# Designed miniproteins, single chains, continued (3): the designs that were tried, part 51

Each design is a single chain, and the fold is of that chain. pLDDT is the mean over its residues in the fold that is shown.

## One batch from the design tools (miniprotein)

Design m9872
Fold by ESMFold2-Fast:
Structure m9872 (fold): chain A 61 residues (1-61)
Amino acid sequence: VDLAQTLDYIRQNFPQLDLNNPAVVAYIQQVFNMFDKDGNGFLSPEEFAQFKKAAVSLLSD
């Protein structure tokens, strides 16, 4: 799962987040990069599952 697919997931599941705000996009990218252990721009299914758990806690509050 790449960053673009992750942003599409956020658009569908967290519509309250303003993805037109560069600060919001930057924050999502930082969280994505924290779980991208290989630094290759892709999350494995396991890493994406951890990202989703973190996103519920960090992006919903």
Scores: mean pLDDT 73

Design m9873
Fold by ESMFold2-Fast:
Structure m9873 (fold): chain A 86 residues (1-86)
Amino acid sequence: LLKEAEELDKKAVEEGKKALEAIKAGNAEEAKEKAEKVEELGKEAAELYAKYLIEQGAPEEEARKIEEEGKEHARGLREKLVKLAE
């Protein structure tokens, strides 16, 4: 779970870099596609990290709060990348 979450975060960073490259190149379509992948990967990483925390004995309510914060952060990154592609 932890290692899987870390690998997804790493993939999200790579997709974010590709989105920025597409923005610099003026390719709004590619930038938006890569931004969507950033959100998808970030959300999945947040879910796996929350599961890991629960397995380690964290209160479920606290782990779920961390999950929601992570998902909101991923949505925000997608929105910012999409706006930069304008």
Scores: mean pLDDT 84

Design m9874
Fold by ESMFold2-Fast:
Structure m9874 (fold): chain A 77 residues (1-77)
Amino acid sequence: MERDIAEALLLIGYAVASKIPDKEEALEWLKRFAVRLAKETGIPLDELEPLFRQAMLDLGYSEEEAEKAIEEIRKEL
């Protein structure tokens, strides 16, 4: 159930980020969204990480950019 809610919320985050024309601004927004989502829901980052990584890849970011963003999110939690 918590995973299904996180997946739905990440899909909304993906949809919003996809409308931001600047790639770096989109990434910063998506990182802040992921941090907020983890803090507000209490869902462990380990459960959000695969969904966040896939969303970044679908938005056209590299594996390296996704990994860096995940590490930055971990530091905020």
Scores: mean pLDDT 77

Design m9875
Fold by ESMFold2-Fast:
Structure m9875 (fold): chain A 86 residues (1-86)
Amino acid sequence: SKEEAKKAYEEGKKAFEKGDYEEAIEYYQLAIQLLLPEIKTEEDIEELKEYIDNLAEAYKKLGKEAAAKNVREEGYKLLEELRKKL
């Protein structure tokens, strides 16, 4: 559900604030997985973009710059595909 996605995202943000970037990645990935089947509006797509951007930032904090770039590139392609289906 969208509520479960938001809870996972909030847990990811808490982990990120504590410097637990690997834990933040796990929660952000879960938030994306939970939100994907619930996408119905442009607002949902903007929320998904926020999750993708924070996932990429967590990879950056771990020095995984290639992974961060890949998350953004593939994530933004997904956002455009989802917009076409609205």
Scores: mean pLDDT 90

Design m9876
Fold by ESMFold2-Fast:
Structure m9876 (fold): chain A 63 residues (1-63)
Amino acid sequence: SEEERLELAKRLAGLRGIEEALKRGLTPEKVEVEIVDGERIRVTVTSKEATIVKEYEISELLS
């Protein structure tokens, strides 16, 4: 279903955001995932040192 597709995309976006933070040497403390529009998801990863904001296309996440 569309709901299941969006939930999977949100989960994958969150994981990619966490991976990006870890790659930069940051320890993720909070991860927020937000649907921006019909095809994009925004992930905000907060650590003590920095905040990372990334946007991913749903089609890219689910490929």
Scores: mean pLDDT 85

Design m9877
Fold by ESMFold2-Fast:
Structure m9877 (fold): chain A 55 residues (1-55)
Amino acid sequence: SSRVARLAEEGRRAADAGDFLRATELAEEIESLGGTEVAREVLAYSQQRREQLLA
């Protein structure tokens, strides 16, 4: 859905900004809307960005 796509973009932007808590909250909202695969992709992206910042 368009709402799931919007939330996924917001989650990726949060992760890019280093706001990993916000990215997780947005992924949880996506999952509550039935977007389980998209939520997992957002969480995976967030974790990848976090690992890059700790390198």
Scores: mean pLDDT 86

Design m9878
Fold by ESMFold2-Fast:
Structure m9878 (fold): chain A 92 residues (1-92)
Amino acid sequence: DAKKRLEEILEKAKKEIDEIEKRSEKLKEEEREKVVKAGEEAKKQLEEAKKLALEEIEKDPSKAEELVKEFEEAAKRGLEMLKQLLKEAEAK
């Protein structure tokens, strides 16, 4: 179930990143490129973090709950940072 929970968290985060990137289409080109680049980088970082969490859970299944929570918090922080970046870009 940990693999499924990690996949669900990643999928939800990717959808929210896609929405942020879509909202950036209304921005000036330079600001839009900055938001899109940050969003794509966040997706790559989350995919890598999921892979590392899954590898660690395979080695020690007792860490599953802790690693899933850590991944969920990492995704939440990444989304919050992207939302802040979007707001800053909209203010310019």
Scores: mean pLDDT 85

Design m9879
Fold by ESMFold2-Fast:
Structure m9879 (fold): chain A 86 residues (1-86)
Amino acid sequence: SESLIREAREKIEELGKAETAEEAKKLAKEILRLADQLPREEAIKVLEEAIDVISKKIAAEKDLEKQMELSVILVGLASALSALRS
């Protein structure tokens, strides 16, 4: 599904640009929803890409509260990826 892959990539780009933890959380939920609709191999790639983006945001974040909120998002994405790999 070319349309779903394109939408997932657009959401990952938006995730990278998200300025608030609330926006990042909403985008992560949409990425998870799209990954559920993709073939396993494509879903794994999408989740790996989203995890990389969130990991970089956490590393660059200067606000401890925002770091904690982003870390919750990372755990959710990593959990979904682990389920697909098992």
Scores: mean pLDDT 87

Design m9880
Fold by ESMFold2-Fast:
Structure m9880 (fold): chain A 89 residues (1-89)
Amino acid sequence: MLELARRIQEVANRIALIMKYKGDIESAKKITKLANEAVTALVGKRDLERALQLLDEMIELARKNYPDDPEVQELIAELERLKEEVRAL
């Protein structure tokens, strides 16, 4: 649980940083908020379904706004792998 939460936060922070440096402060804030909620759901409440929904929202936001950014696409792939690890809990 804690290691998965740490990895989710790490990937989300990297996505948010890219968004922020591209001037997309609102998407960066949203990714950070979604990641914090996902960590709370996973660690605090053990609500795996809610954690998965929040991971899906992060993936969709990043994919929709940055479809042509290869660094963002790599980070989306990392979130997809983390989503599968959460599903296996």
Scores: mean pLDDT 86

Design m9881
Fold by ESMFold2-Fast:
Structure m9881 (fold): chain A 55 residues (1-55)
Amino acid sequence: DREALIEELMRRFGISREVAETVLDAFDWNLEAAEQFIARELEERARNPERKTGL
């Protein structure tokens, strides 16, 4: 059950298993709520990519 939800989010959004699991846990393993949250987060990340990191 939980693994199926994690895999669905990973496949749908291309996110890591750790991220999918953390988000699902935060939303009481509600796939619909987690999906909406991830979609919003990905949009925000696209607008503000990760900080520049280098040696």
Scores: mean pLDDT 73

Design m9882
Fold by ESMFold2-Fast:
Structure m9882 (fold): chain A 74 residues (1-74)
Amino acid sequence: MKKEKQLELAKKALDAVVAKDYDTAIKYAEELEKLGVPGAKLLKKEIERAAKGDEIAEAMAILGFSVLIVGLKN
């Protein structure tokens, strides 16, 4: 049940990063951090860097949320 909420938020954060809606992605990453999801704080920092034009940070955020989604499904 808690994992389902984390999975929903992680998917929404990934979609927002891909759409370049960084404000929405940061909001979902903060909700994941409040739920105690490991790495959510780091992913939020990567989104903040991506919003400033850091393409490596954008790729790291996409990869990080993708790995988190796979982990939450299993």
Scores: mean pLDDT 84

Design m9883
Fold by ESMFold2-Fast:
Structure m9883 (fold): chain A 61 residues (1-61)
Amino acid sequence: MKELAEKVLKKAEEYLKNGDYETAIRLARLSIILAGDDKEIIEKANKVIETARQKLKEKES
């Protein structure tokens, strides 16, 4: 599970860089589910979600 969580997180980061914020959020959430209790993966995934959501909300407002 942890190896898969790391791969999914990396993919989420790539989508975030490409401006696909919705996909980045979905993949980051999936990485959290797969990470179990891995604090490092959860922290990084939460940063991706927060960054992507902030960018989406700033443009919607």
Scores: mean pLDDT 81

Design m9884
Fold by ESMFold2-Fast:
Parts: sequence; C-alpha cells; structure tokens
Structure m9884 (fold): chain A 73 residues (1-73)
Amino acid sequence: KTVSEEELEKEILRALGNMYVAIGKLLESKGDLESAIEEYRKAKELYEKAGDEEGAKEAEEKIKELEEKIAKR
C-alpha cells in the first residue's frame, strides 16, 4: 500500500485537528468556553482541509453546543 503525498498531508491535517479537539476539551473542563470554541473552529478547518467531513461536522456541532451554553448565561 503506497502512501501518496496527498494522503500523508491529509493524515497530518487530521492529526492536527484531533490535537485541537483535545485542547478544546481541556478548555471546556476549565470552563473557558470561548477559548474552547476557538480551538474547535481550528479543528473544523483542519478536518475540512483533510476531507474529513465527519470530523468537521462533529467539531461544528460542538461549536454550536458551546455557543448555546454561552447564550444561556
């Protein structure tokens, strides 16, 4: 199985997206919802660039969830 340059780039982008999701979760646990949203937005952008539609959708749903929590303050 040959890993193309394009496949490698997508894998790196997905890994970076996963890192930003982890940072977002950590910020949520600290109650910093605004910073968490920013990190999830970065993750969504990276997943979109990687062609990971599912990851991008999950990040977007998380952003919406946190925006709703802020709006209820």
Scores: mean pLDDT 84

Design m9885
Fold by ESMFold2-Fast:
Structure m9885 (fold): chain A 71 residues (1-71)
Amino acid sequence: SSLLNSGYKQLKINKETEDGEVELELTSPDTKKVSTFTIKLTKEQIEDLKNHILTNEISEKLAEARAKAAA
């Protein structure tokens, strides 16, 4: 089952800092490969992500972080 709306199968918050930096763990649906990356979110966006609410702003930040991790 998906953890977030938008087809993510597994996304886990590993660490959250007071500075708004969040360490995320994402599992690829194809290979079960685990990737970790750090993304900067507002406190409201972090709460949305914890409640499995994926807004356009959070989606863009996740896409940017994934692109940087792949580069």
Scores: mean pLDDT 67

Design m9886
Fold by ESMFold2-Fast:
Structure m9886 (fold): chain A 68 residues (1-68)
Amino acid sequence: EAYYNRGNAYFSLGRYEEALQDYDRALELNPDYADAALNRAAAQGRLDGNPNAEAVARRHLAEKFPDY
């Protein structure tokens, strides 16, 4: 919970690497945290310079987390 909230704060500040680290910590504590997985993918897409990364990740997330 705390890691997810701090990750969101870093993401809003454009600190995508720190956001990614916090989302990864949240997922280590709760692997089924679909919101953290989605936001992690968005942060990764920003770091990779891929504007479509979130849309692609959402498709992959639906395959990995069918209950999302």
Scores: mean pLDDT 73

Design m9887
Fold by ESMFold2-Fast:
Structure m9887 (fold): chain A 69 residues (1-69)
Amino acid sequence: GPLREEMLRLIGEILSLIGEIFDLELELKKVPEENKEEKEKLEKKLKELEKELEELKEKLKELDEELKK
């Protein structure tokens, strides 16, 4: 049903964000310490993606609880 479809969609979005976070963490490790502006830009993007991941995890938990009712 539609609840199952929304859960699968959220799982897909979560996996996509985990991949993006992993890629950004690897990119951050490649930036020289002297390139402070680039490092700060990537750290900001990483923080934004981590926040989005937590929000999606919360939505998934809410849908799981609805499915159990």
Scores: mean pLDDT 82

Design m9888
Fold by ESMFold2-Fast:
Structure m9888 (fold): chain A 55 residues (1-55)
Amino acid sequence: SESEEEQKLREEGVEAIENKDMEKFEEILKEAEEKGFESVVEFLKTLKKIYLEKS
């Protein structure tokens, strides 16, 4: 089970990448890394890879 904070970062990361706001996406990724949310970091890195390959 994830905390509300972890879920919020996942949601904000998805919104940033869908809006092609990579600066905001990198800020969210850095926040997740600094807070030690390893599952969120892995999710966001995978999401970035998928979206960069499609767009």
Scores: mean pLDDT 81

Design m9889
Fold by ESMFold2-Fast:
Structure m9889 (fold): chain A 104 residues (1-104)
Amino acid sequence: ISVTQSPSSLTVKEGETATITVTASGADSISWYLQSPDGTVTLLIYGNGSRADGAPDRFSGSGSGTSFTLTINNVKPEDSGVYYALARGANGAALGQGTTLTVE
């Protein structure tokens, strides 16, 4: 599995839309995680587009093949942190490099 996540950092204003992409080869599924500034890791999206329990409805996952996107609509200050894509496939799993989201 190969994984490339972009951008490495993103600054958005509260209420805007943030978009994070991952290109993954050999992956059957993508999950998205948020690591908050306090170190807490939260699952947001699993199975490419299913929202995890407790994740706000402003978070959505989309994509197929090799290109996958996390979209955050109406961004809130609590959405600040590092976002990670986890790709799983027949040859194991690979974690993206992370995207640091700053909300101003």
Scores: mean pLDDT 83

Design m9890
Fold by ESMFold2-Fast:
Structure m9890 (fold): chain A 81 residues (1-81)
Amino acid sequence: MPAVTWAEALEELARLIKEGASEEEIVRRMTELLGRMTDGERRRLTQFLSGESVAGLSPEEVRARLVEAIRAYVREQRARQ
């Protein structure tokens, strides 16, 4: 299976939000995609969603930060409606 890019993961996140998927469904689906991404692609997505540097974080810390950033992003996008 080809590796998932951060751009592809962001497009899927935007699609799930647009379709009205629950926060829990979005996190579940995104967590599946994270397993198919490289550490570099996860770092890029985390930095984009959070606006924070991830340079000092381990791969495991990046994954945890990314899940939190996804939750925050979903809540922010829905609050702006």
Scores: mean pLDDT 82

Design m9891
Fold by ESMFold2-Fast:
Structure m9891 (fold): chain A 64 residues (1-64)
Amino acid sequence: MMSEEELARETAVSLARMILSIGKRSGDREVAEESAERAVRLLVEAGVPEEEARKLAEEALEEF
């Protein structure tokens, strides 16, 4: 059974992926970069280390 903290983290990861997807679908690199920064902030607030959060956002932007 996942703890509330683990559930919050998994929810944040799912939301971050959705934010990154929306930014990428915009076709605008500036919007995609803004979405990546928002995703990083959301992940950090949910307890994901900043380095790991930034790596996830960087990987998403590489596909753009």
Scores: mean pLDDT 74

Design m9892
Fold by ESMFold2-Fast:
Structure m9892 (fold): chain A 116 residues (1-116)
Amino acid sequence: SEREILERFSELLSQAAQALQNRDWESLLKVVDELVELIKEVEDPNLRLLFLERLYELVKTAIRLKAPKSVLLKMIDKLLETIEEELPKFDEELQKEAEKIKEELKEMRKKLLEES
């Protein structure tokens, strides 16, 4: 149910926050994978966009906490893949917002590659 999805998403976000605080990158990546799979189960396109925005905020937080480049690239690539896969399920207005997140993630990816 939608309620069960929301409760599970909140629990996973809490686990992601704990992993970020503890610099537990293995646990963070596992939680991100579970969050991404949960997005695919969401029927409400507004809620799906909200979940994508929350995952994008996790990426920004991981960058601020100076997570390893390999971890950041895995998070970004997983989100980009998810946005591409889910994009046809949005209406035209929500597609524009998802595309903005996609472009911001692409810029982050480019900057990370230029740090080498």
Scores: mean pLDDT 85

Design m9893
Fold by ESMFold2-Fast:
Structure m9893 (fold): chain A 67 residues (1-67)
Amino acid sequence: SKEELIEEAERLLEEGIRLAKEGRYREAGQMMRKAIELAKEAGDEEFAKKLEERVKEAEQQVIRRIT
């Protein structure tokens, strides 16, 4: 269902953030991209926008620590 897709997207985002903090950037990126795709699959454009913004923030935090 749409709600299940949204819930899974949130969980993948959280997992991606954890992996990034551990230095596992490749896997973190995979989780974050999967989260965005699930949000789009759910068809909730507002939620997809919010999730994309959250993913950008997480990626920026990783980039700021490395570069």
Scores: mean pLDDT 75

Design m9895
Fold by ESMFold2-Fast:
Parts: C-alpha cells; structure tokens; sequence
Structure m9895 (fold): chain A 63 residues (1-63)
C-alpha cells in the first residue's frame, strides 16, 4: 500500500516525526510488509535507526 511505502521511505530518511505521524494515522502499518516482505522494523534494524526502532516497538506493543 502507499502508506507502507511512505513509512519505509521515512525510516530510510531517518524522519522520526513522519514515522510517528504515519503510525498515529494507521498503527497497523507496523505489521505490514512491502513487496520484498520487509516491515518498517526490519528496515530500521538494518539501518541502525535506534530511535525509529523504539518508536516502532512501542507502537506494536500498544496494539
């Protein structure tokens, strides 16, 4: 979906506030995968984006 693509692009760019806004609009995005089977959490871990990892883990726990 377009929102999954936006979330992954925000993770790649290190845009913490954009990640928070997208998850506030649709928390289920944390469980959704792209065409390659990657979640936003998978990408954040691969890139070492610790702040974004924390945002994503918190969002998943609150669902």
Amino acid sequence: SDNVKKLLEAVRAGQDDEVRLLLAEDPSLVFQTDAQGRTALDLALDLGREDIVDILVKAAKEL
Scores: mean pLDDT 82

Design m9896
Fold by ESMFold2-Fast:
Structure m9896 (fold): chain A 77 residues (1-77)
Amino acid sequence: KPPSEEVRETADELYRKYRPEVRRIASQLPPTRAVAVELRFVGTVVEGELESLSREELEERLREVLEEARRLAEEAA
């Protein structure tokens, strides 16, 4: 029932791939919103691993997280 090694490796790879962009967006937000964005990103990666999502499914969810984060940055301006 734990995720397979392949699923864990995929989640780690996507975490590393998207982390720099998440950090860039978070740096433009007030501290509380920055933390919320980072927690949402990490939570999405963890959920994807636990649900054994495909690379494509997890990457789509991460793109949604980035889109929401960018919207929050625009609203904070």
Scores: mean pLDDT 82

Design m9897
Fold by ESMFold2-Fast:
Structure m9897 (fold): chain A 62 residues (1-62)
Amino acid sequence: GPGAEAARAGEAAMRALAAAGQGRGAYSVNHSGFVEAKEAGDEEGARRGREAGRRGAQLAGL
């Protein structure tokens, strides 16, 4: 559904930012994506978003 599609798009954007070395951007997108996925009831999407965000935060030194 639309919520799951939004969560997947957020995760893809977050992974792209992390791969580009933009960890702070990935962290920000992850937080927004986590909220959207959680509101949509997509617990797996939210979990994957959090994992990618942790990686992005580590790259940013956060």
Scores: mean pLDDT 64

Design m9898
Fold by ESMFold2-Fast:
Structure m9898 (fold): chain A 84 residues (1-84)
Amino acid sequence: MSLAEKLLSLSDEEFEKLLKEVGKESGAEELASKLNRESLIPLLQLYEQLDGDAEATAKMAFPEEEQEKFAKFLEVLAERLSKL
């Protein structure tokens, strides 16, 4: 099962809890509050297409000032989803 498929399998409550926990762990709580499932699914698909390169994924999807925070957020998210 892909990371995007794992994210899709979560309930809305499970998704919101995961997003808050990942945001806190990555130091990207404000960025996490702006993200929803619909925006994260294509980003996780891109992440897997780029062989798990979070920095490359962030560079394609986010402004330069947010790229470092998003890359760290994505790495934490991917790790947590991989353990589900």
Scores: mean pLDDT 82

Design m9899
Fold by ESMFold2-Fast:
Structure m9899 (fold): chain A 57 residues (1-57)
Amino acid sequence: MEEKIRELEEERRRLSDGVAAALNAAPTPEQRDHVAAEGGRRLTEIDAEIERLRKEL
């Protein structure tokens, strides 16, 4: 369980960094909005899974 939480925390950090980079590289407001919405959704899903696993420890 602890190993899985660590993997998810690392994945979350990489995803967060990737979203930030994609937002900075996006040439239009429309693309930035899409990246923010999609990235935010994925980050929320990972955060929820991490919290659920922590409650099982």
Scores: mean pLDDT 81

Design m9900
Fold by ESMFold2-Fast:
Formats: sequence, C-alpha cells, structure tokens
Structure m9900 (fold): chain A 68 residues (1-68)
Amino acid sequence: VSKEELEKEVLEALGRIYRSIGELLASKGDYESAIESYKKAIELFEKAGNEEGKKEAQELLEEAKKKL
C-alpha cells in the first residue's frame, strides 16, 4: 500500500476512536465531553476523505447537542 493510503487508514482509525469515546461519554450523560470527541472525529474523517464517517459523526454531534 502507498504511504498516502496508510496515512488515510491511520486518520480513519483515529476518527473511529474519537467517535467511540464520544459515544461512551454520551452513554454516561457527559454530552459536553461527547461533543468535543465528536468534533475531533469529524475533523479526522474529513482529513481522511471518509465522507460517510464524517456524516455519521456530525449526526451524533447534533443529537448530543439536543441533550444539552
């Protein structure tokens, strides 16, 4: 695989990690911290070119904001 593909995979993995952290925090009622984690995930998925991951993280962000 190319260096560019490996960098993309790392960014996607980090995006998934931050999304999971956000989901865990939201499950605990910590919506403020969940929002910050989702924002990180959105940025990482955008850098990776993962449009689906970005959209999912954006939806989770908006749902968390509704809980505040």
Scores: mean pLDDT 86

Design m9901
Fold by ESMFold2-Fast:
Structure m9901 (fold): chain A 56 residues (1-56)
Amino acid sequence: SREEAIRELAKLAGISEEAAEALVREPDEVVIDIAAKETGVPRETVARLVREAQAA
C-alpha cells in the first residue's frame, strides 16, 4: 500500500513520515536534493524510494 511505502521511505531515507508524504505527493528534483542533503542519503537513492512509494 502507499501508506506502507511512505513509512518505508521515511525509515530508509531517515526523514519524517510527513516529509516522505510530501516527496511522494510532489516528486521534484529540488525537493529530493534538499531531503538528501538534510539526511545525508544519496540523492539518487531518495529519488528511487520516492518512485517506489508512488508505484505502491
Scores: mean pLDDT 74

Design m9902
Fold by ESMFold2-Fast:
Structure m9902 (fold): chain A 61 residues (1-61)
Amino acid sequence: MADEETAKEAGERAREAALEAGASEEQAKVIGDGAYKAALSGMSPEVAVALGEAEARRYAA
């Protein structure tokens, strides 16, 4: 489980990764929010960011 501060950081990293992968700003916000919630629920920040990158690829396809 990540604390709220760590979860927010994971969300921001996932958002940045999504933007770099070609997602729109709106898509990146959704991806970042998802990673934030995943990290809060006990997922590691690294895994949360990786899931965000996978979601970005879904939106780019």
Scores: mean pLDDT 76

Design m9903
Fold by ESMFold2-Fast:
Structure m9903 (fold): chain A 80 residues (1-80)
Amino acid sequence: MEEIEKLKEEIMSLLDEETARAVKLGIDYAIKLYEKNPELALLVLDSVKEFAMRHLTPEQAEKVREALDKIKEILEKKKK
């Protein structure tokens, strides 16, 4: 999913390298998990969002939240 890859890159650009790597791993895990357990995958994405928001300014947190919400929408639309 090319759109999800672009959104991950956008999120990574807003975070320091180590935090970005942790967030990316969480997103990748949630995407992989979505095929087997969609409900748990969405909970993982919410946990990643909360973790990222704790390390960001309010402005950066809003952009990360929007990007993660878009990833969630893409997963829900494409996983029939």
Scores: mean pLDDT 76

Design m9904
Fold by ESMFold2-Fast:
Structure m9904 (fold): chain A 118 residues (1-118)
Amino acid sequence: MEYAERAEEAGEEAAEEAREAGTAEAAEAAGEGAAEAGTKAARASKNALGAARAAGAAAAGAGAAAGARLGLPVEEAARTAEAAGRATARAGEAGGEEAAKAAAEGAEEAAEEAREAA
């Protein structure tokens, strides 16, 4: 529960920073961060369901990043990245304690990258 909450808060922070900056670069960073967090959670998952959910969240984050690059409105890309971050947090909970920790750490790194890109 603690790790899922940290992952959700960090994902929301990355998306908020992208919205406030209003740049494609910040939205791309938020999406890439969500993809990285999802990938790490998938690798750390102790079960197939957690791994599959985390991989799906990683794909959604990658989609948000690609969308930002292709000229999708920043607010729309940020919303997609935020949704991917929430999916990663839930996948981490399903995958076990190590997956939840990986999701939280990945999301916190994503928030830092979004600040630097903003």
Scores: mean pLDDT 80

Design m9905
Fold by ESMFold2-Fast:
Structure m9905 (fold): chain A 89 residues (1-89)
Amino acid sequence: SKEEEAFKKIAEGAELFLKGDYEGAIKKFEEALELFPDDALAWRLLGLAYYKLGDYEKAIEYFRKALEIDPEDEVTKQLLEEAEKKLKE
């Protein structure tokens, strides 16, 4: 299914993220979201990868997309606040 293929791409992206390949991780998370866009975790992980690259504007954009799907996610709310603080520094 598209959901299973998306999950595999998220797993591949997470592995690249843990190795410090944030650009590779972004590509995999974007491919996953093209297959299954209703995944709050995938949007959060995409935002985290952009945050690690110092692209705080994109990080904020993608954390907001994650919160549109899961508004109660305290982890994503904290990450959004941290990215907003970085943009003001």
Scores: mean pLDDT 90

Design m9906
Fold by ESMFold2-Fast:
Structure m9906 (fold): chain A 99 residues (1-99)
Amino acid sequence: AEELLVKGREALREGNYDEAIKYFEEAIKKDPENADAWIGLGEAYLMKGEFEKAVEAYEKALKIDPNNARAWDILAIAYTKLGQKEKSEEYRAKAKELE
């Protein structure tokens, strides 16, 4: 799983979002409880403008690790992009509570 996460993050850094998605999906198939893999998948979708898919990935990550303040912040950003202002404000407040 670790090698796939490294490859996924490298692809994200290079702007190869479709490649990053494939690596994170493979990491999730090997370990579906790996919150970092779900976070990486959400980041790749967010960078592609696939905000609905980004939300789904971050929600799965936060179900596994609800104490990740950064994931709550990014989820709030994704909801802002979807026009869901109330959820965006709720999740931003949640991120602040964890800092």
Scores: mean pLDDT 82

Design m9907
Fold by ESMFold2-Fast:
Structure m9907 (fold): chain A 89 residues (1-89)
Amino acid sequence: VSRIVAAAIELIGLAEDAELAGASEEIVELLREAARAAARERLEEAAELAERAAELLEAEEERLGEVARRLAEAARRVAERLRELAEEQ
Protein backbone atom coordinates (compact mmCIF):
# COMPACT_ATOMS: atom_id res chain seq x y z
CA VAL A 1 0.00 0.00 0.00
CA SER A 2 1.42 3.43 -0.92
CA ARG A 3 2.00 5.97 1.86
CA ILE A 4 -0.45 8.33 0.13
CA VAL A 5 -3.22 5.69 -0.03
CA ALA A 6 -2.57 4.84 3.63
CA ALA A 7 -2.96 8.53 4.60
CA ALA A 8 -6.22 8.81 2.62
CA ILE A 9 -7.62 5.69 4.35
CA GLU A 10 -6.58 7.08 7.76
CA LEU A 11 -8.37 10.38 7.01
CA ILE A 12 -11.56 8.50 6.06
CA GLY A 13 -11.34 6.65 9.39
CA LEU A 14 -10.88 9.93 11.26
CA ALA A 15 -13.96 11.39 9.52
CA GLU A 16 -16.04 8.37 10.60
CA ASP A 17 -14.73 8.59 14.18
CA ALA A 18 -15.43 12.34 14.29
CA GLU A 19 -19.01 11.79 13.06
CA LEU A 20 -19.60 9.07 15.70
CA ALA A 21 -18.17 11.37 18.40
CA GLY A 22 -20.71 14.07 17.44
CA ALA A 23 -18.30 16.53 15.85
CA SER A 24 -19.80 19.27 13.66
CA GLU A 25 -20.64 18.49 10.02
CA GLU A 26 -17.94 20.99 8.97
CA ILE A 27 -15.22 18.95 10.70
CA VAL A 28 -16.44 15.66 9.21
CA GLU A 29 -16.61 17.18 5.71
CA LEU A 30 -13.12 18.74 6.03
CA LEU A 31 -11.68 15.30 6.89
CA ARG A 32 -13.52 13.70 3.96
CA GLU A 33 -12.29 16.47 1.62
CA ALA A 34 -8.74 15.94 2.94
CA ALA A 35 -9.01 12.21 2.14
CA ARG A 36 -10.26 12.96 -1.40
CA ALA A 37 -7.45 15.49 -1.97
CA ALA A 38 -4.84 12.99 -0.71
CA ALA A 39 -6.22 10.24 -2.97
CA ARG A 40 -5.83 12.64 -5.96
CA GLU A 41 -2.26 13.44 -4.82
CA ARG A 42 -3.12 17.04 -3.90
CA LEU A 43 -1.02 16.53 -0.79
CA GLU A 44 -0.51 20.15 0.29
CA GLU A 45 -4.27 20.82 -0.01
CA ALA A 46 -5.02 17.61 1.94
CA ALA A 47 -2.63 18.69 4.71
CA GLU A 48 -4.25 22.15 4.96
CA LEU A 49 -7.74 20.61 5.18
CA ALA A 50 -6.63 18.13 7.86
CA GLU A 51 -4.98 20.94 9.87
CA ARG A 52 -8.19 23.01 9.70
CA ALA A 53 -10.21 20.03 10.92
CA ALA A 54 -7.76 19.62 13.83
CA GLU A 55 -8.14 23.31 14.79
CA LEU A 56 -11.93 22.99 14.84
CA LEU A 57 -11.73 19.74 16.84
CA GLU A 58 -9.53 21.49 19.43
CA ALA A 59 -12.12 24.29 19.66
CA GLU A 60 -14.85 21.67 20.34
CA GLU A 61 -12.86 19.78 23.03
CA GLU A 62 -15.00 21.18 25.88
CA ARG A 63 -18.16 19.81 24.20
CA LEU A 64 -16.78 16.51 22.82
CA GLY A 65 -14.22 15.69 25.53
CA GLU A 66 -11.04 13.62 25.25
CA VAL A 67 -11.98 12.10 21.88
CA ALA A 68 -11.78 15.54 20.21
CA ARG A 69 -8.20 16.03 21.42
CA ARG A 70 -7.16 12.55 20.20
CA LEU A 71 -8.79 13.10 16.78
CA ALA A 72 -7.11 16.53 16.46
CA GLU A 73 -3.71 15.00 17.30
CA ALA A 74 -4.26 12.22 14.74
CA ALA A 75 -5.32 14.73 12.04
CA ARG A 76 -2.20 16.85 12.72
CA ARG A 77 0.03 13.77 12.39
CA VAL A 78 -1.56 12.86 9.04
CA ALA A 79 -1.17 16.49 7.85
CA GLU A 80 2.55 16.42 8.74
CA ARG A 81 3.06 13.15 6.82
CA LEU A 82 1.21 14.61 3.80
CA ARG A 83 3.46 17.70 3.84
CA GLU A 84 6.54 15.43 3.96
CA LEU A 85 5.20 13.44 0.99
CA ALA A 86 4.50 16.68 -0.93
CA GLU A 87 8.15 17.76 -0.42
CA GLU A 88 9.30 14.41 -1.90
CA GLN A 89 7.42 15.15 -5.16
Scores: mean pLDDT 86

